# Designed miniproteins, single chains, continued (2): the designs that were tried, part 82

Each design is a single chain, and the fold is of that chain. pLDDT is the mean over its residues in the fold that is shown.

## One batch from the design tools (miniprotein)

Design m7018
Fold by ESMFold2-Fast:
Structure m7018 (fold): chain A 67 residues (1-67)
Amino acid sequence: SYLEEARKALENGDYEKAIELFEKTLAEDPDNVEALRLLGRAYQKLGDTEKAREAFERAVAIEKARR
């Protein structure tokens, strides 16, 4: 799956590839909290602090909406 490939790319330091694969995961499942958290981590590794923050805030908002 795109999510599993994205995790492997993130683990291997292929952050740009990981971002592309996480975005594909989110195109199919926009409320995938795990994909949003890992997307945020990938952006942190690239130094894109604003995009990282946006991804983390989206993950938190979805989790709060489920309660």
Scores: mean pLDDT 86

Design m7019
Fold by ESMFold2-Fast:
Structure m7019 (fold): chain A 64 residues (1-64)
Amino acid sequence: AARSEAVVARLAAAAREILPNPTDEQKQLIVRYAKRAMDAADAGNETEAQRIVDEAVAELKRLA
């Protein structure tokens, strides 16, 4: 629980900085990445969770 919460918080903070006013489609993309990162963190794969967050940040920067 605490691990997935921290991962989601990191992604949310990055998303707000990169896309302060996201479209509905961009919000859905962020939610999909958050779910994937949470699933990895809950499975105990912290390295995979961080990789997913890094992928999300790169994708959001591409959309900005």
Scores: mean pLDDT 81

Design m7020
Fold by ESMFold2-Fast:
Structure m7020 (fold): chain A 90 residues (1-90)
Amino acid sequence: SAEEIQKKIEELIEKIDEAALNNDFEKLKEYIKELVKLAKEALEKNLLSKEMLEKAARVIYGALLSPIFEDDPELREELREVLEKLEEKL
């Protein structure tokens, strides 16, 4: 449901923030990958509210600016593609 996906995205954003604060870059990468997967699913099913689109876009934009993803060009390309799709809906 929309509520379930929204809750999962909110929980992932909290986990991303916690991992960043703790310098747990492995968990940060894992949670960002999971966020991208959920955002893609939610976009395909048209389940994201404007507020959730804005929150997801901000987190993904931050990830793209982060040096911790410089060694993962495939993930960076996926982040860029998802960000573009999120911004198209705003």
Scores: mean pLDDT 82

Design m7021
Fold by ESMFold2-Fast:
Structure m7021 (fold): chain A 75 residues (1-75)
Amino acid sequence: MVAELEREALRLEEEAREAYDAKRYEEAAELVRRAGEVAVELLRLRGASEEELERVREVTEGLAERLLELAKAAA
């Protein structure tokens, strides 16, 4: 389970980077959010505190929001 989640997170990060490089910022934002959800699940399984999980959510959402701002600027 944990190794499968780590592999999924890496795949989502790679797909997000490819979308970003292709200037598909809306798609990159969705992929970043999915990667963040997997990361939160992985950290929860490892016994991370709710405070740590919330920090990861905040960082991930902030990054996704910035990517959406880039999409708006590119339109």
Scores: mean pLDDT 82

Design m7022
Fold by ESMFold2-Fast:
Structure m7022 (fold): chain A 86 residues (1-86)
Amino acid sequence: MKLTLVVKNATPEQIEQFKALAEDLKKEGHTVTITVDGNTLTITIENLTPEKAIAYSLKAIGLKLEGHTVTISFDGDTLTIDIDLS
């Protein structure tokens, strides 16, 4: 399973937090690609378990409940989470 996480309008501190999360996933043996363009962060995670995908979806729902714009979509074996922190 593949997860693509796109975070827009992130503060430098939030970018560091998401990068740390991605580094932890790399240490767990996942293939992780991280791209930063200004205040937009894109993280692609391959070989993700369904349980971890559910956990990240719940975290994204938490951000939505805090008033952020969050879109979750599923296509084939790819879960995409788009977060706007503005």
Scores: mean pLDDT 77

Design m7023
Fold by ESMFold2-Fast:
Structure m7023 (fold): chain A 74 residues (1-74)
Amino acid sequence: SEIEELEERIRELEEEIERARRELEEAMEVLRDESASREEILRAIGRALRAIGTIFEAELEIKKLKEEIKKLKE
């Protein structure tokens, strides 16, 4: 079923968001660490920005897939 394939893709994207949220949390912990070096801070900023981008893109894709499921059911 096309709906089942779209629902599976949504699950994959939700898992990707959860992984990115964990990476963001880990990066934020480095940014809150007063003992972190400048190099570690810069790497953490890069990781945080990448994670935010991943979350944003995945949430947009989920929204599109949910609208497609709606159209297929109606």
Scores: mean pLDDT 88

Design m7024
Fold by ESMFold2-Fast:
Structure m7024 (fold): chain A 77 residues (1-77)
Amino acid sequence: PVLRFTVTVPADEPEAVEKIKAIVKERGGRVLSVEKVGDKYRIRVEIPVEEMYGFYARLQAASGGKARIGDAEVVEP
């Protein structure tokens, strides 16, 4: 199974978007969409549940603590 969720980061941190995309791909996940909505980027991603260990800590390091996770659901592949 994979975890599908949205990562939100401030629009003034475009480097965080690229770092987050790299982290997702390194963990065998995929980026479904990237949208700029107002003052934020919303990144819809999927990551295998077994690759989620330590993900949140790395996400926060990449975003300077500014990333937020929401809209999480478990999806069978």
Scores: mean pLDDT 82

Design m7025
Fold by ESMFold2-Fast:
Structure m7025 (fold): chain A 70 residues (1-70)
Amino acid sequence: SVEKEAEEKVEYIKKKMEELSKTKSNAEVREDAELLIELLERELESQGLPELGKKYREELEKYLEELLKK
């Protein structure tokens, strides 16, 4: 289902954020993460799931802030 594929993409983005945080500055990680989040949000919006896109954006933004505080 679209919802299951979206959840798997959220987990992929979280792992990518962790990998990027090891080699890039916080500013660069934020920029790269925003591109990934925006792509997922736009994909879900195009599939008629804008509320799910917003939910995952909020989850990923919270995850990123926690990651960069460590």
Scores: mean pLDDT 85

Design m7026
Fold by ESMFold2-Fast:
Structure m7026 (fold): chain A 64 residues (1-64)
Amino acid sequence: MKEKAYEEAKEILKKNPDLTYEERKKLTEELAKKYGLSKEEAEEILLEAQAEVHRELLLEEKKK
């Protein structure tokens, strides 16, 4: 469940890395309801996915 939520969050964040606070809140609530997670668990998953996407974007910037 959490792994699927993480993958979906990562995909959304890759397309929209600059989510507003309101967009992030809506996404958190949608993921929590869809995957049967608490709001806190969905928030943590979004934070982890956002950190990973940011890391990948930095790696793409430093193409070698």
Scores: mean pLDDT 76

Design m7027
Fold by ESMFold2-Fast:
Structure m7027 (fold): chain A 67 residues (1-67)
Amino acid sequence: MEEEMERLAEEAAKEIADRVAKDPSLNIGKLVSEEVKRLVDELNLSPEEAARLRQLLAGYVAKKLLA
C-alpha cells in the first residue's frame, strides 16, 4: 500500500515537473492540488490517504525541480 502510494506520487510528480520545465509560468501548487484531486476521485481515497498522497507528491515535485 505505501509503496504503491509512493510510486503514484512519483509518477505524478514527474509529469508536473516536465510540464513546469516546459512552461515555468505554471502554478506548481495548483498543479499538485489538481493531480491529488484526480487521484482521490479515481481511486476513492480516504481523507488520510489523500493527505499522505499530497505530502508525497509535493516532496517529489520539489526534489525533481530543485535537482
Scores: mean pLDDT 79

Design m7028
Fold by ESMFold2-Fast:
Structure m7028 (fold): chain A 65 residues (1-65)
Amino acid sequence: DYKELGDILFERGKELKSGRAFREAGELYYKAKDYDKAIEAYRQAEALGDKEAKANLAKAEAAKA
């Protein structure tokens, strides 16, 4: 279940302040087609300095539109 794995990685990102964990959570939410949660996860990843998150955020926002 991609959404359940995304929720686990999102919580891990919060606990560890890990932009990479938030980006991986966003990727799992994107695969689950939960674009709202993918966008939120990618925003958290970008805020923590994950350089790939900006491109992933744009892709998720386009998919939601």
Scores: mean pLDDT 84

Design m7029
Fold by ESMFold2-Fast:
Structure m7029 (fold): chain A 104 residues (1-104)
Amino acid sequence: GTMEEAVELLLRAAELLVEAALKIMEADPSLTLRAIGLALRAIGLGLDAELNREDKEKLKRIAKELIELAEEIVELAKEAGNEEAIRLAEEAKELAEKALELLE
């Protein structure tokens, strides 16, 4: 159903943000602690989506938080100079935005 599709999009967005953070760490080790912090936030939001699959209002909040997190990871990826990390984070943002539209 629509909520199941939204949850799958949110989980995929979280996965892409973790991948982006790992690429940032590989590109610029000086950003490691910041990248780890952002990756842990993505993991937490993914877990919250899984645990709240039937809660539309919580999923809408999680989607908005993933969009904001994706924007933060894009900026860190730009600092790292890693184009793949930028692409992954932008794709994650698009998936989270699509999930939010499905939940509205």
Scores: mean pLDDT 92

Design m7030
Fold by ESMFold2-Fast:
Structure m7030 (fold): chain A 62 residues (1-62)
Amino acid sequence: GSMEEQELLEELNRLAKELFEKLEKLGKIDEAHQIEREVLRLVIEGRLEEAIRLLKEKLKEL
């Protein structure tokens, strides 16, 4: 991994923590599990910027 890859992973982890904490407080457990699976798929595929975009979009919807 590059330094850019590490910065993307740190941003992803911060956004994921914020989103999942908010979803848990709202009782949206099923939605949280669905988003987690989608984010994990994107991360496994090396699509970190798309995973970050998805997390930002979901945070805006809350």
Scores: mean pLDDT 84

Design m7031
Fold by ESMFold2-Fast:
Structure m7031 (fold): chain A 62 residues (1-62)
Amino acid sequence: MKEEADELYKKGVEHYKKGNYLEASKYFLQAAELYRKAGDEEHANKYREFAVKAEELYQKKK
């Protein structure tokens, strides 16, 4: 589960670097959900915040 969350976070970062903020937000949110299910609230909250920031950037660009 945590390894899957790490891969989703990595995908989110790759999309964020490309300016694909909607996809980045989606991957960050999925990573946050997996960390939450694993009991890692610190990483879950951090990546949920990354998802929110990516979504804000998507909305501002549109």
Scores: mean pLDDT 80

Design m7032
Fold by ESMFold2-Fast:
Structure m7032 (fold): chain A 55 residues (1-55)
Amino acid sequence: DEEEIEKLKKAVEEEAKKNNDKLSIEGDKITVEGNEGLQVIVDDVNKIIKELKKK
């Protein structure tokens, strides 16, 4: 579900931008710098992306 993955990435990117956090993207994995609370959410999103790519 490529479209779902894209929406998840965009939602995280916009939230990080609102909070002045920096994102690092490694292929299909997202990392947030400077905000451990948001990083926990991003880690969950990364797991969802991995699961969607398996199916």
Scores: mean pLDDT 72

Design m7034
Fold by ESMFold2-Fast:
Structure m7034 (fold): chain A 68 residues (1-68)
Amino acid sequence: SDVERVRKLGEEFLAWARARGYPADVLAQLEALHDELIRLVEEGKITVEEAESFLRALQAVLDAHLAA
């Protein structure tokens, strides 16, 4: 299902963030964002492709700005 695909993508993203050693407060914010993306897909407000694009963009921003 669309929800299961977004959940898997978000779990992979969160695993990446944990492996990078981001602090617990940042991880909690990323988990909340993941929950919201699942909700938006489930409600039909965004597509799976849009959710994937958001997660990829966020990962790129975190790599470029928060890992420095």
Scores: mean pLDDT 79

Design m7035
Fold by ESMFold2-Fast:
Structure m7035 (fold): chain A 97 residues (1-97)
Amino acid sequence: MEELRELLERAEELLREAERLIAEARALAAQGRIDQARALLARARELLREAERLLREAEELMDSIEASLEDILRWIGLKLRLIGLEIDLERLEAELA
């Protein structure tokens, strides 16, 4: 249970940072600062990949333990957030191309 909580907390922190970077990149792109925006999106992409790895590890751990409904719902919420941020990142990268 503690290991699962740590994985979910770390994934949430990475998703929060990626969301902030994507928002900042969008603001920079609106100002014509395309190179700076692209640099932030590259960093956000790395954070999203690490969050996906942690959520996959959490899923494997939940399959091996009696995970609480609260932990399962938290994992689902983080997984949906990851998917949403990946879509936002892909769309913004396409807009900058």
Scores: mean pLDDT 87

Design m7036
Fold by ESMFold2-Fast:
Structure m7036 (fold): chain A 60 residues (1-60)
Amino acid sequence: SLERIQQAEADAQKRVDEARKTYNEELEKAKKLGIDKSSEIAARYAADTLLAVGEVLEAL
């Protein structure tokens, strides 16, 4: 139903926004510490985004 899709989109958007915030915070921490973890941090962000997209597809 449309309401189910809208709820799934809202939930997915919230998860993507939280993942983006965490991604940016971890990048800034790594930068301040002089540690190159950019690839690992990017991979986690990509995985979180993929899971959120999967939840929207399940609602369709």
Scores: mean pLDDT 75

Design m7037
Fold by ESMFold2-Fast:
Structure m7037 (fold): chain A 65 residues (1-65)
Amino acid sequence: MTEQEIVDWLKKNYGLSDKEAESLIDFIKNHDTPETIEHIKNYLKTKGLSDEQAQEAIDYVKKNL
């Protein structure tokens, strides 16, 4: 799967902007640690995602990179 397809999925399902989706992908790609994942989850929750939705978004990005 291309990074653009992941961006499009994040935009469609969670209402993220292109820049926000690209930044999320880049951050996960470069900083895939448990501590970093918790920071990303907390950030996504500030954008209106539930804890479950934030985890689902992160898992989807990791599986498709």
Scores: mean pLDDT 77

Design m7038
Fold by ESMFold2-Fast:
Structure m7038 (fold): chain A 76 residues (1-76)
Amino acid sequence: HLEEGKKLYSEGRYEEAVEKFEEAIKENPEDAEAYFWLGVALAHLGRHEEAKEYFEKALELNPEYEKAKTWLETLK
């Protein structure tokens, strides 16, 4: 599901990407990468507060996840 979500994201299909990233989280709730990509897709949909929460979750699971930190800092 994670790789399917990334492909949908690359195609600009953000709502469908969100569904795939949510499925990835259901299968592995400790996957920091899945939370990161869910945040990215939500940010592109204008759901900035939800995106911020998921970037924070990704960093709690992996404090060295620089991409999540960069996005979180960008969203104010």
Scores: mean pLDDT 83

Design m7039
Fold by ESMFold2-Fast:
Structure m7039 (fold): chain A 58 residues (1-58)
Amino acid sequence: SAELVEELERLGRELIKKLLELGREDEAQQVQDTVVRLVAQGKLEEAIAYVRERLKEL
């Protein structure tokens, strides 16, 4: 759905920005790769849950 895509984009951008600000470039790439893979598999809700969990760990 459009709402899930928008939420994923918003949360994903926030997570990647925070990881890059912390100098964790390898983890930022790993997050991007994981999100792309999950989206390609149609697993939007799992991608959102993954990003939310990673944000909580920061």
Scores: mean pLDDT 88

Design m7040
Fold by ESMFold2-Fast:
Structure m7040 (fold): chain A 60 residues (1-60)
Amino acid sequence: SEKEKRKKLADKLRELLREIMSKVEEIAVKLGIPSEVIRKIIEKLAPEIKKFIEELLKKI
């Protein structure tokens, strides 16, 4: 069903974002930004990104 496909897509996007955020943290540390600072920013931003994606999927 379309609803199930959208849910699976949202789940896959969340996993992909998690992987990307992990790589961004590694790069940020190389640039002199403490990993804990980046982690806190990512943790704060992740719920907002999830909501944004789900809202977009509702409009499609």
Scores: mean pLDDT 72

Design m7041
Fold by ESMFold2-Fast:
Structure m7041 (fold): chain A 66 residues (1-66)
Amino acid sequence: SAARLAEEYRRLAEEAREEARRLYKEAEELEKKGAPREEVVKAYIEAVGYEMLALAYEVEAELAAR
């Protein structure tokens, strides 16, 4: 059903946000330990990627509920 599909997308969005939070923490730790700039930037880009994925899943949930 549409309601079930919407709930599944919301669950996937939450999982993606949890992964984004984990990756931001890893990026912060890389920055604190003086890792090369390129590695720190790459880690932040990966974290942002999961935030974008979470947003995409939220949009899918809203569309599925219509």
Scores: mean pLDDT 88

Design m7042
Fold by ESMFold2-Fast:
Structure m7042 (fold): chain A 55 residues (1-55)
Amino acid sequence: LEEALRELAKKTGVSVEELKKLPNDILIEIVEKLVEFGVISEELAKKIIEGIKKL
């Protein structure tokens, strides 16, 4: 999860610390939207979502 969040931070310009402050549901929704806009890959999104579900 940490490495996937770092990759997301690089793509969005938002720090890992800021991303961790988001509620899990909101973070999942943002990640899904970023895939739709072509900002991140489906594979990165899946890693983040699965990492959150394991917590």
Scores: mean pLDDT 78

Design m7043
Fold by ESMFold2-Fast:
Structure m7043 (fold): chain A 80 residues (1-80)
Amino acid sequence: MEELMDQILSLITNPELKKEVERLREKILKSKDLDEQLELVSELRGLVEGMETDPEVKDKILKLLDEIISKLLKEKEKKR
């Protein structure tokens, strides 16, 4: 997860957006609740979808976020 979040941060060139993403990254990594992590990642995904940027960069970030969501959902299934 940390590696994927670092890749997302490296693709963001807007300083204000990068600060907001860094804040959400800290909350996601500090959370011990899978439902809270999923909610925070969904919030981050919404911010990226509203982002005025190059479509290829936006698509790359969304793909990385979808990878994080997939990993969190698999973790949730294991704790059934």
Scores: mean pLDDT 78

Design m7044
Fold by ESMFold2-Fast:
Structure m7044 (fold): chain A 68 residues (1-68)
Amino acid sequence: MLEAEILRALGLMYYAIAKLLASKGDIEAAKESLRKSIELLRRAYELYPSPEFEELIREAEAALKELE
């Protein structure tokens, strides 16, 4: 599914950006990127349910909680 593939790729990209921003101490930007990542990954999961997507969503949510 093209839509799920695009959403997964974008979600992973935002997740990577968030981890980089958090490592630099830019917490608000990291939180924003994590929220975008979670939204995109959840959309991808709705189109194509996968354990890998569930794990990525869980990791992103955990990372966001750590920054709050």
Scores: mean pLDDT 82

Design m7045
Fold by ESMFold2-Fast:
Structure m7045 (fold): chain A 72 residues (1-72)
Amino acid sequence: SMEALRYIQEAGDALLAGDRARALEYLERAKEAAKSNPEAYEHLTKAIEALRAGDAAAALGHLGLAVQALKS
């Protein structure tokens, strides 16, 4: 959905700005907006888990896969 893509973009911007809390908030909203797309939902779940674990690189990787799934 376009809403999920927008939230992912805002989460990415927050991560680049070093605002992890804001990034997590947007990723939770993206996950909710993507609930009808199981592939995107799974990647967003993994991105949130990676970010909570402090692995920003893994989180960004999963966000890229979520974007790909939402555009398919």
Scores: mean pLDDT 87

Design m7046
Fold by ESMFold2-Fast:
Structure m7046 (fold): chain A 72 residues (1-72)
Amino acid sequence: SMEELKEFIRERLKEFELEREPTERELDHLAQVVLTSDDEELIEKTLVAVLGLKASREEIRELVKELKEAAK
């Protein structure tokens, strides 16, 4: 469900450095993008642009794959 994916995202993001704590609206948006998009680059851009996620590109790519797997 979208709510389960939101919680998964919230917990995983605790392991990363963010410029700010994500809002419920930002988590809703990210969960929706993960559920509806086949474009992993769009998910990467959302994480970096919306949350200011500070991580290596490889770590971000791994996170995107985990989020897509959780969305199945």
Scores: mean pLDDT 79

Design m7047
Fold by ESMFold2-Fast:
Structure m7047 (fold): chain A 75 residues (1-75)
Amino acid sequence: MDQAVDDLIDGQAGIEGLDEATREALRNDPEVRKKAIETLAEGYRRAADTYEAQGRHDVSARLRAKAEELEEKLK
């Protein structure tokens, strides 16, 4: 569940080659995590709208469920 958020934080921060303690601190930063969760949830919402427009309602429903799960972490 949180692995996708951690991967997004790692990618956005460009933390390749940093030590593990620094990477762990960035993953546990509440502002960094909040921004990553918001970005990922918005991405899933946009993807869901695209698949809905293509008639792929099953894929769209799964993507919306993922976005809602992420949005619950922001409440």
Scores: mean pLDDT 70

Design m7048
Fold by ESMFold2-Fast:
Structure m7048 (fold): chain A 67 residues (1-67)
Amino acid sequence: AEEARRRVEELTAEAVRLIEEGGELSEAQKLFHEAIEAAKELPPEEARRLIDEAERRVLTAYLRASE
């Protein structure tokens, strides 16, 4: 449980970094999908909240990088 939550955070942070430094979007997307898979190990309510937060962070980074 704790490992899954930490993995979601680490994968999300790495995806955000790649987007911010203008890296390969396909790689950032792959990391984001891995974060979603890690979240599936958690109870549905917790997984949903973590996925929503991760998606928001990735989207925010993408929007800022595209401006």
Scores: mean pLDDT 79

Design m7049
Fold by ESMFold2-Fast:
Structure m7049 (fold): chain A 92 residues (1-92)
Amino acid sequence: SPVLELVKLQMRALAVWTEAWLTLEMLRRGRISPEEARRRLDNAQRDLDAVRADLLALGAAHPEFQAQVDRMLGLLEEADRLLEEARALIEA
């Protein structure tokens, strides 16, 4: 079902955003090592790239979902900003 695929992608996008936010917050609080943070950020970036590709493919195949896809792509742009901020903290 294309609707079920959309729901799964929305859950994956939220999971990526949550991981980016948690990693940044743990770094800010000194609760995670730079080495562990780099590993988590690399995994989150890989997941983000995969979800973005799947969202673009779903939107192309199902234009009726374009508004929902655009909202999820916006969430991934926020996740990307959080990942960049976390990487900057590690390199400081």
Scores: mean pLDDT 91

Design m7050
Fold by ESMFold2-Fast:
Structure m7050 (fold): chain A 71 residues (1-71)
Amino acid sequence: MEEGVQLAVEAFELIKQAEEALAAGDYPRARELIDKAVELANKMKELGLQEVADYLLSRIDELRARLDAAE
């Protein structure tokens, strides 16, 4: 349970950093941060934290769509 909380905090921090990188026009950095957030979301699914993982993946998909539109 405590491990899952730490993973969630780290994943949200990566998403925040990806949003900041996207806003700054650092698209390669935003992609790297998104990929790391996906890895954490998948790890959370393996731990049974399905609802939080699904929410994170939804936010990640939204960021990916914005990144693709920004090219």
Scores: mean pLDDT 81

Design m7051
Fold by ESMFold2-Fast:
Structure m7051 (fold): chain A 81 residues (1-81)
Amino acid sequence: SIAEEVAERLRELAREAAEGMATEEAAERVRELRREAEERGAPKEVLVTLEQAAAAISLPGMTPERAARVLEAAAREVEKV
């Protein structure tokens, strides 16, 4: 399903964030994933979760470790849809 694919990609992003990906890059990649998911007709709940994750990662003072945790939490939330 689209939700399963989105969750898997969020977990891959979480791994890359934990390995040192810049938080601004992580946020942009989540926004890109949201655009792709929206075009594919993903449920509103999935799109809202991705928007919230991107916004959280974009907050001042965000660290790679915290961004990874945000992405992992988003993946778990998406899997519930």
Scores: mean pLDDT 88

Design m7052
Fold by ESMFold2-Fast:
Structure m7052 (fold): chain A 78 residues (1-78)
Amino acid sequence: DEEEKKKLEEELKKLEEEMKEVSKENVKELKELEEYLEKNPDTPLEEKRKLVIKATADALRRIGEIIDKIIAVRKKLR
């Protein structure tokens, strides 16, 4: 029981690290997108909006999946 709790705590720590990695990747992707849009000023506003939404939506989906896993682990620790 105590060993099982330690394994769940380790899994939770790994999930938190994965979430930080996703956030770091998202910041990098948004910076690269900003640089791309600066080099392509004639890109239509609707297309610019779609690119930003897609980048953020992908990151939010991944973060949501990690949060669901964290919730599942925390429920086992209760």
Scores: mean pLDDT 82

Design m7053
Fold by ESMFold2-Fast:
Parts: C-alpha cells; sequence; structure tokens
Structure m7053 (fold): chain A 96 residues (1-96)
C-alpha cells in the first residue's frame, strides 16, 4: 500500500474543526468520497501536555477502492490561531 500524506496549516479556533477541514481538503485533493467519519478523539501527551485531536474516516475513490483516512491536528506553539494538521490515507485491500 502506498500511503498518501498531506500536511497543512489551518486557521481555526478549534482542533476538532481543523481536523475535519483537513479531512475534507484531503478527500477533495485525491478525489475521495468520505463514507463514514469517526468521533473526534482527544489525546494529551503525558510528557509534554500537548493536546491533539485525531479523526479517522473511511473513504472510496471513483473506482470503489476503499481507504482509511486519518487526520491529526495539533496547536501551533508559535501562533495560537493556527493548527497544524497531518492527513494520511491507507488503501484497504478488497476482501477475498
Amino acid sequence: MDPRTLEVEIESTDLEEAARKALDLFAEKYGLEIVERSKPRRLVDPRTGEERVLITAKAKDKNGVEYTLAALAVRDPEDPNKYRVTATATEIPAPP
């Protein structure tokens, strides 16, 4: 499987909104239709106290190939009005 990655800076007041916007941008960029989104998961690094939000999604391309999408949003430490989001896609092989 060839993982696709998009890193983007999003101006937002909310980590969950930033993660959702990144998933939508990723899907539009790669021609994917989001079928299902997970509930946002809030993560806190116990060593640094850094807050993160993870959203996963199931998506399909125009040929019916399924992908698992993941968007991880973190606050930009140098700009409180910006969030950095990393989005990835992993192809799900068709079941036998």
Scores: mean pLDDT 73

Design m7054
Fold by ESMFold2-Fast:
Structure m7054 (fold): chain A 70 residues (1-70)
Amino acid sequence: MVEEFEALFKKAEELIKAGKLDEALEVLIEAGGLIGEMEVQLGLDDPVVKELKERLEELRKKLLEAAKKA
């Protein structure tokens, strides 16, 4: 499960670097949905859920910055 998130985050980062911001947004929405499912199953205080949420917000910030520069 964590390896799937690592793949999604890497894909989103590569798409942001390539300027494919719409595709990057779709990947981040998918990752957010999966994190939400884990939060329901593991609880909002689970350390894995917290780490994934933090990484997701960091990538969302990068996407927003890239969109403003485009």
Scores: mean pLDDT 80

Design m7055
Fold by ESMFold2-Fast:
Structure m7055 (fold): chain A 92 residues (1-92)
Amino acid sequence: MEPYIPEAAEAALEAARAGTEAAKAAKTAKEAAAGTAAALAAIGGAAGATFVPSATAAEVAADVAGAAEAAAKASEEAAERARAAAERAAAA
């Protein structure tokens, strides 16, 4: 009747879809982190002439934004690999 393979292919496609949604969420988190870093840098720039710790806070915010960007990229790459695997499974 129905072959065994279509069930595995459907599960793989579902996993690829979930991976794509995770990548979109990671991108949104990256954009939010970048916005926060920019806001902190603006505050640090205005206060930095008077208050040395504000410059350090801006650097920490930039590091956090960089880490969030790297995580978003890794999530996008993982989602793409999952999608490619699902397409190969569907073709098999």
Scores: mean pLDDT 65

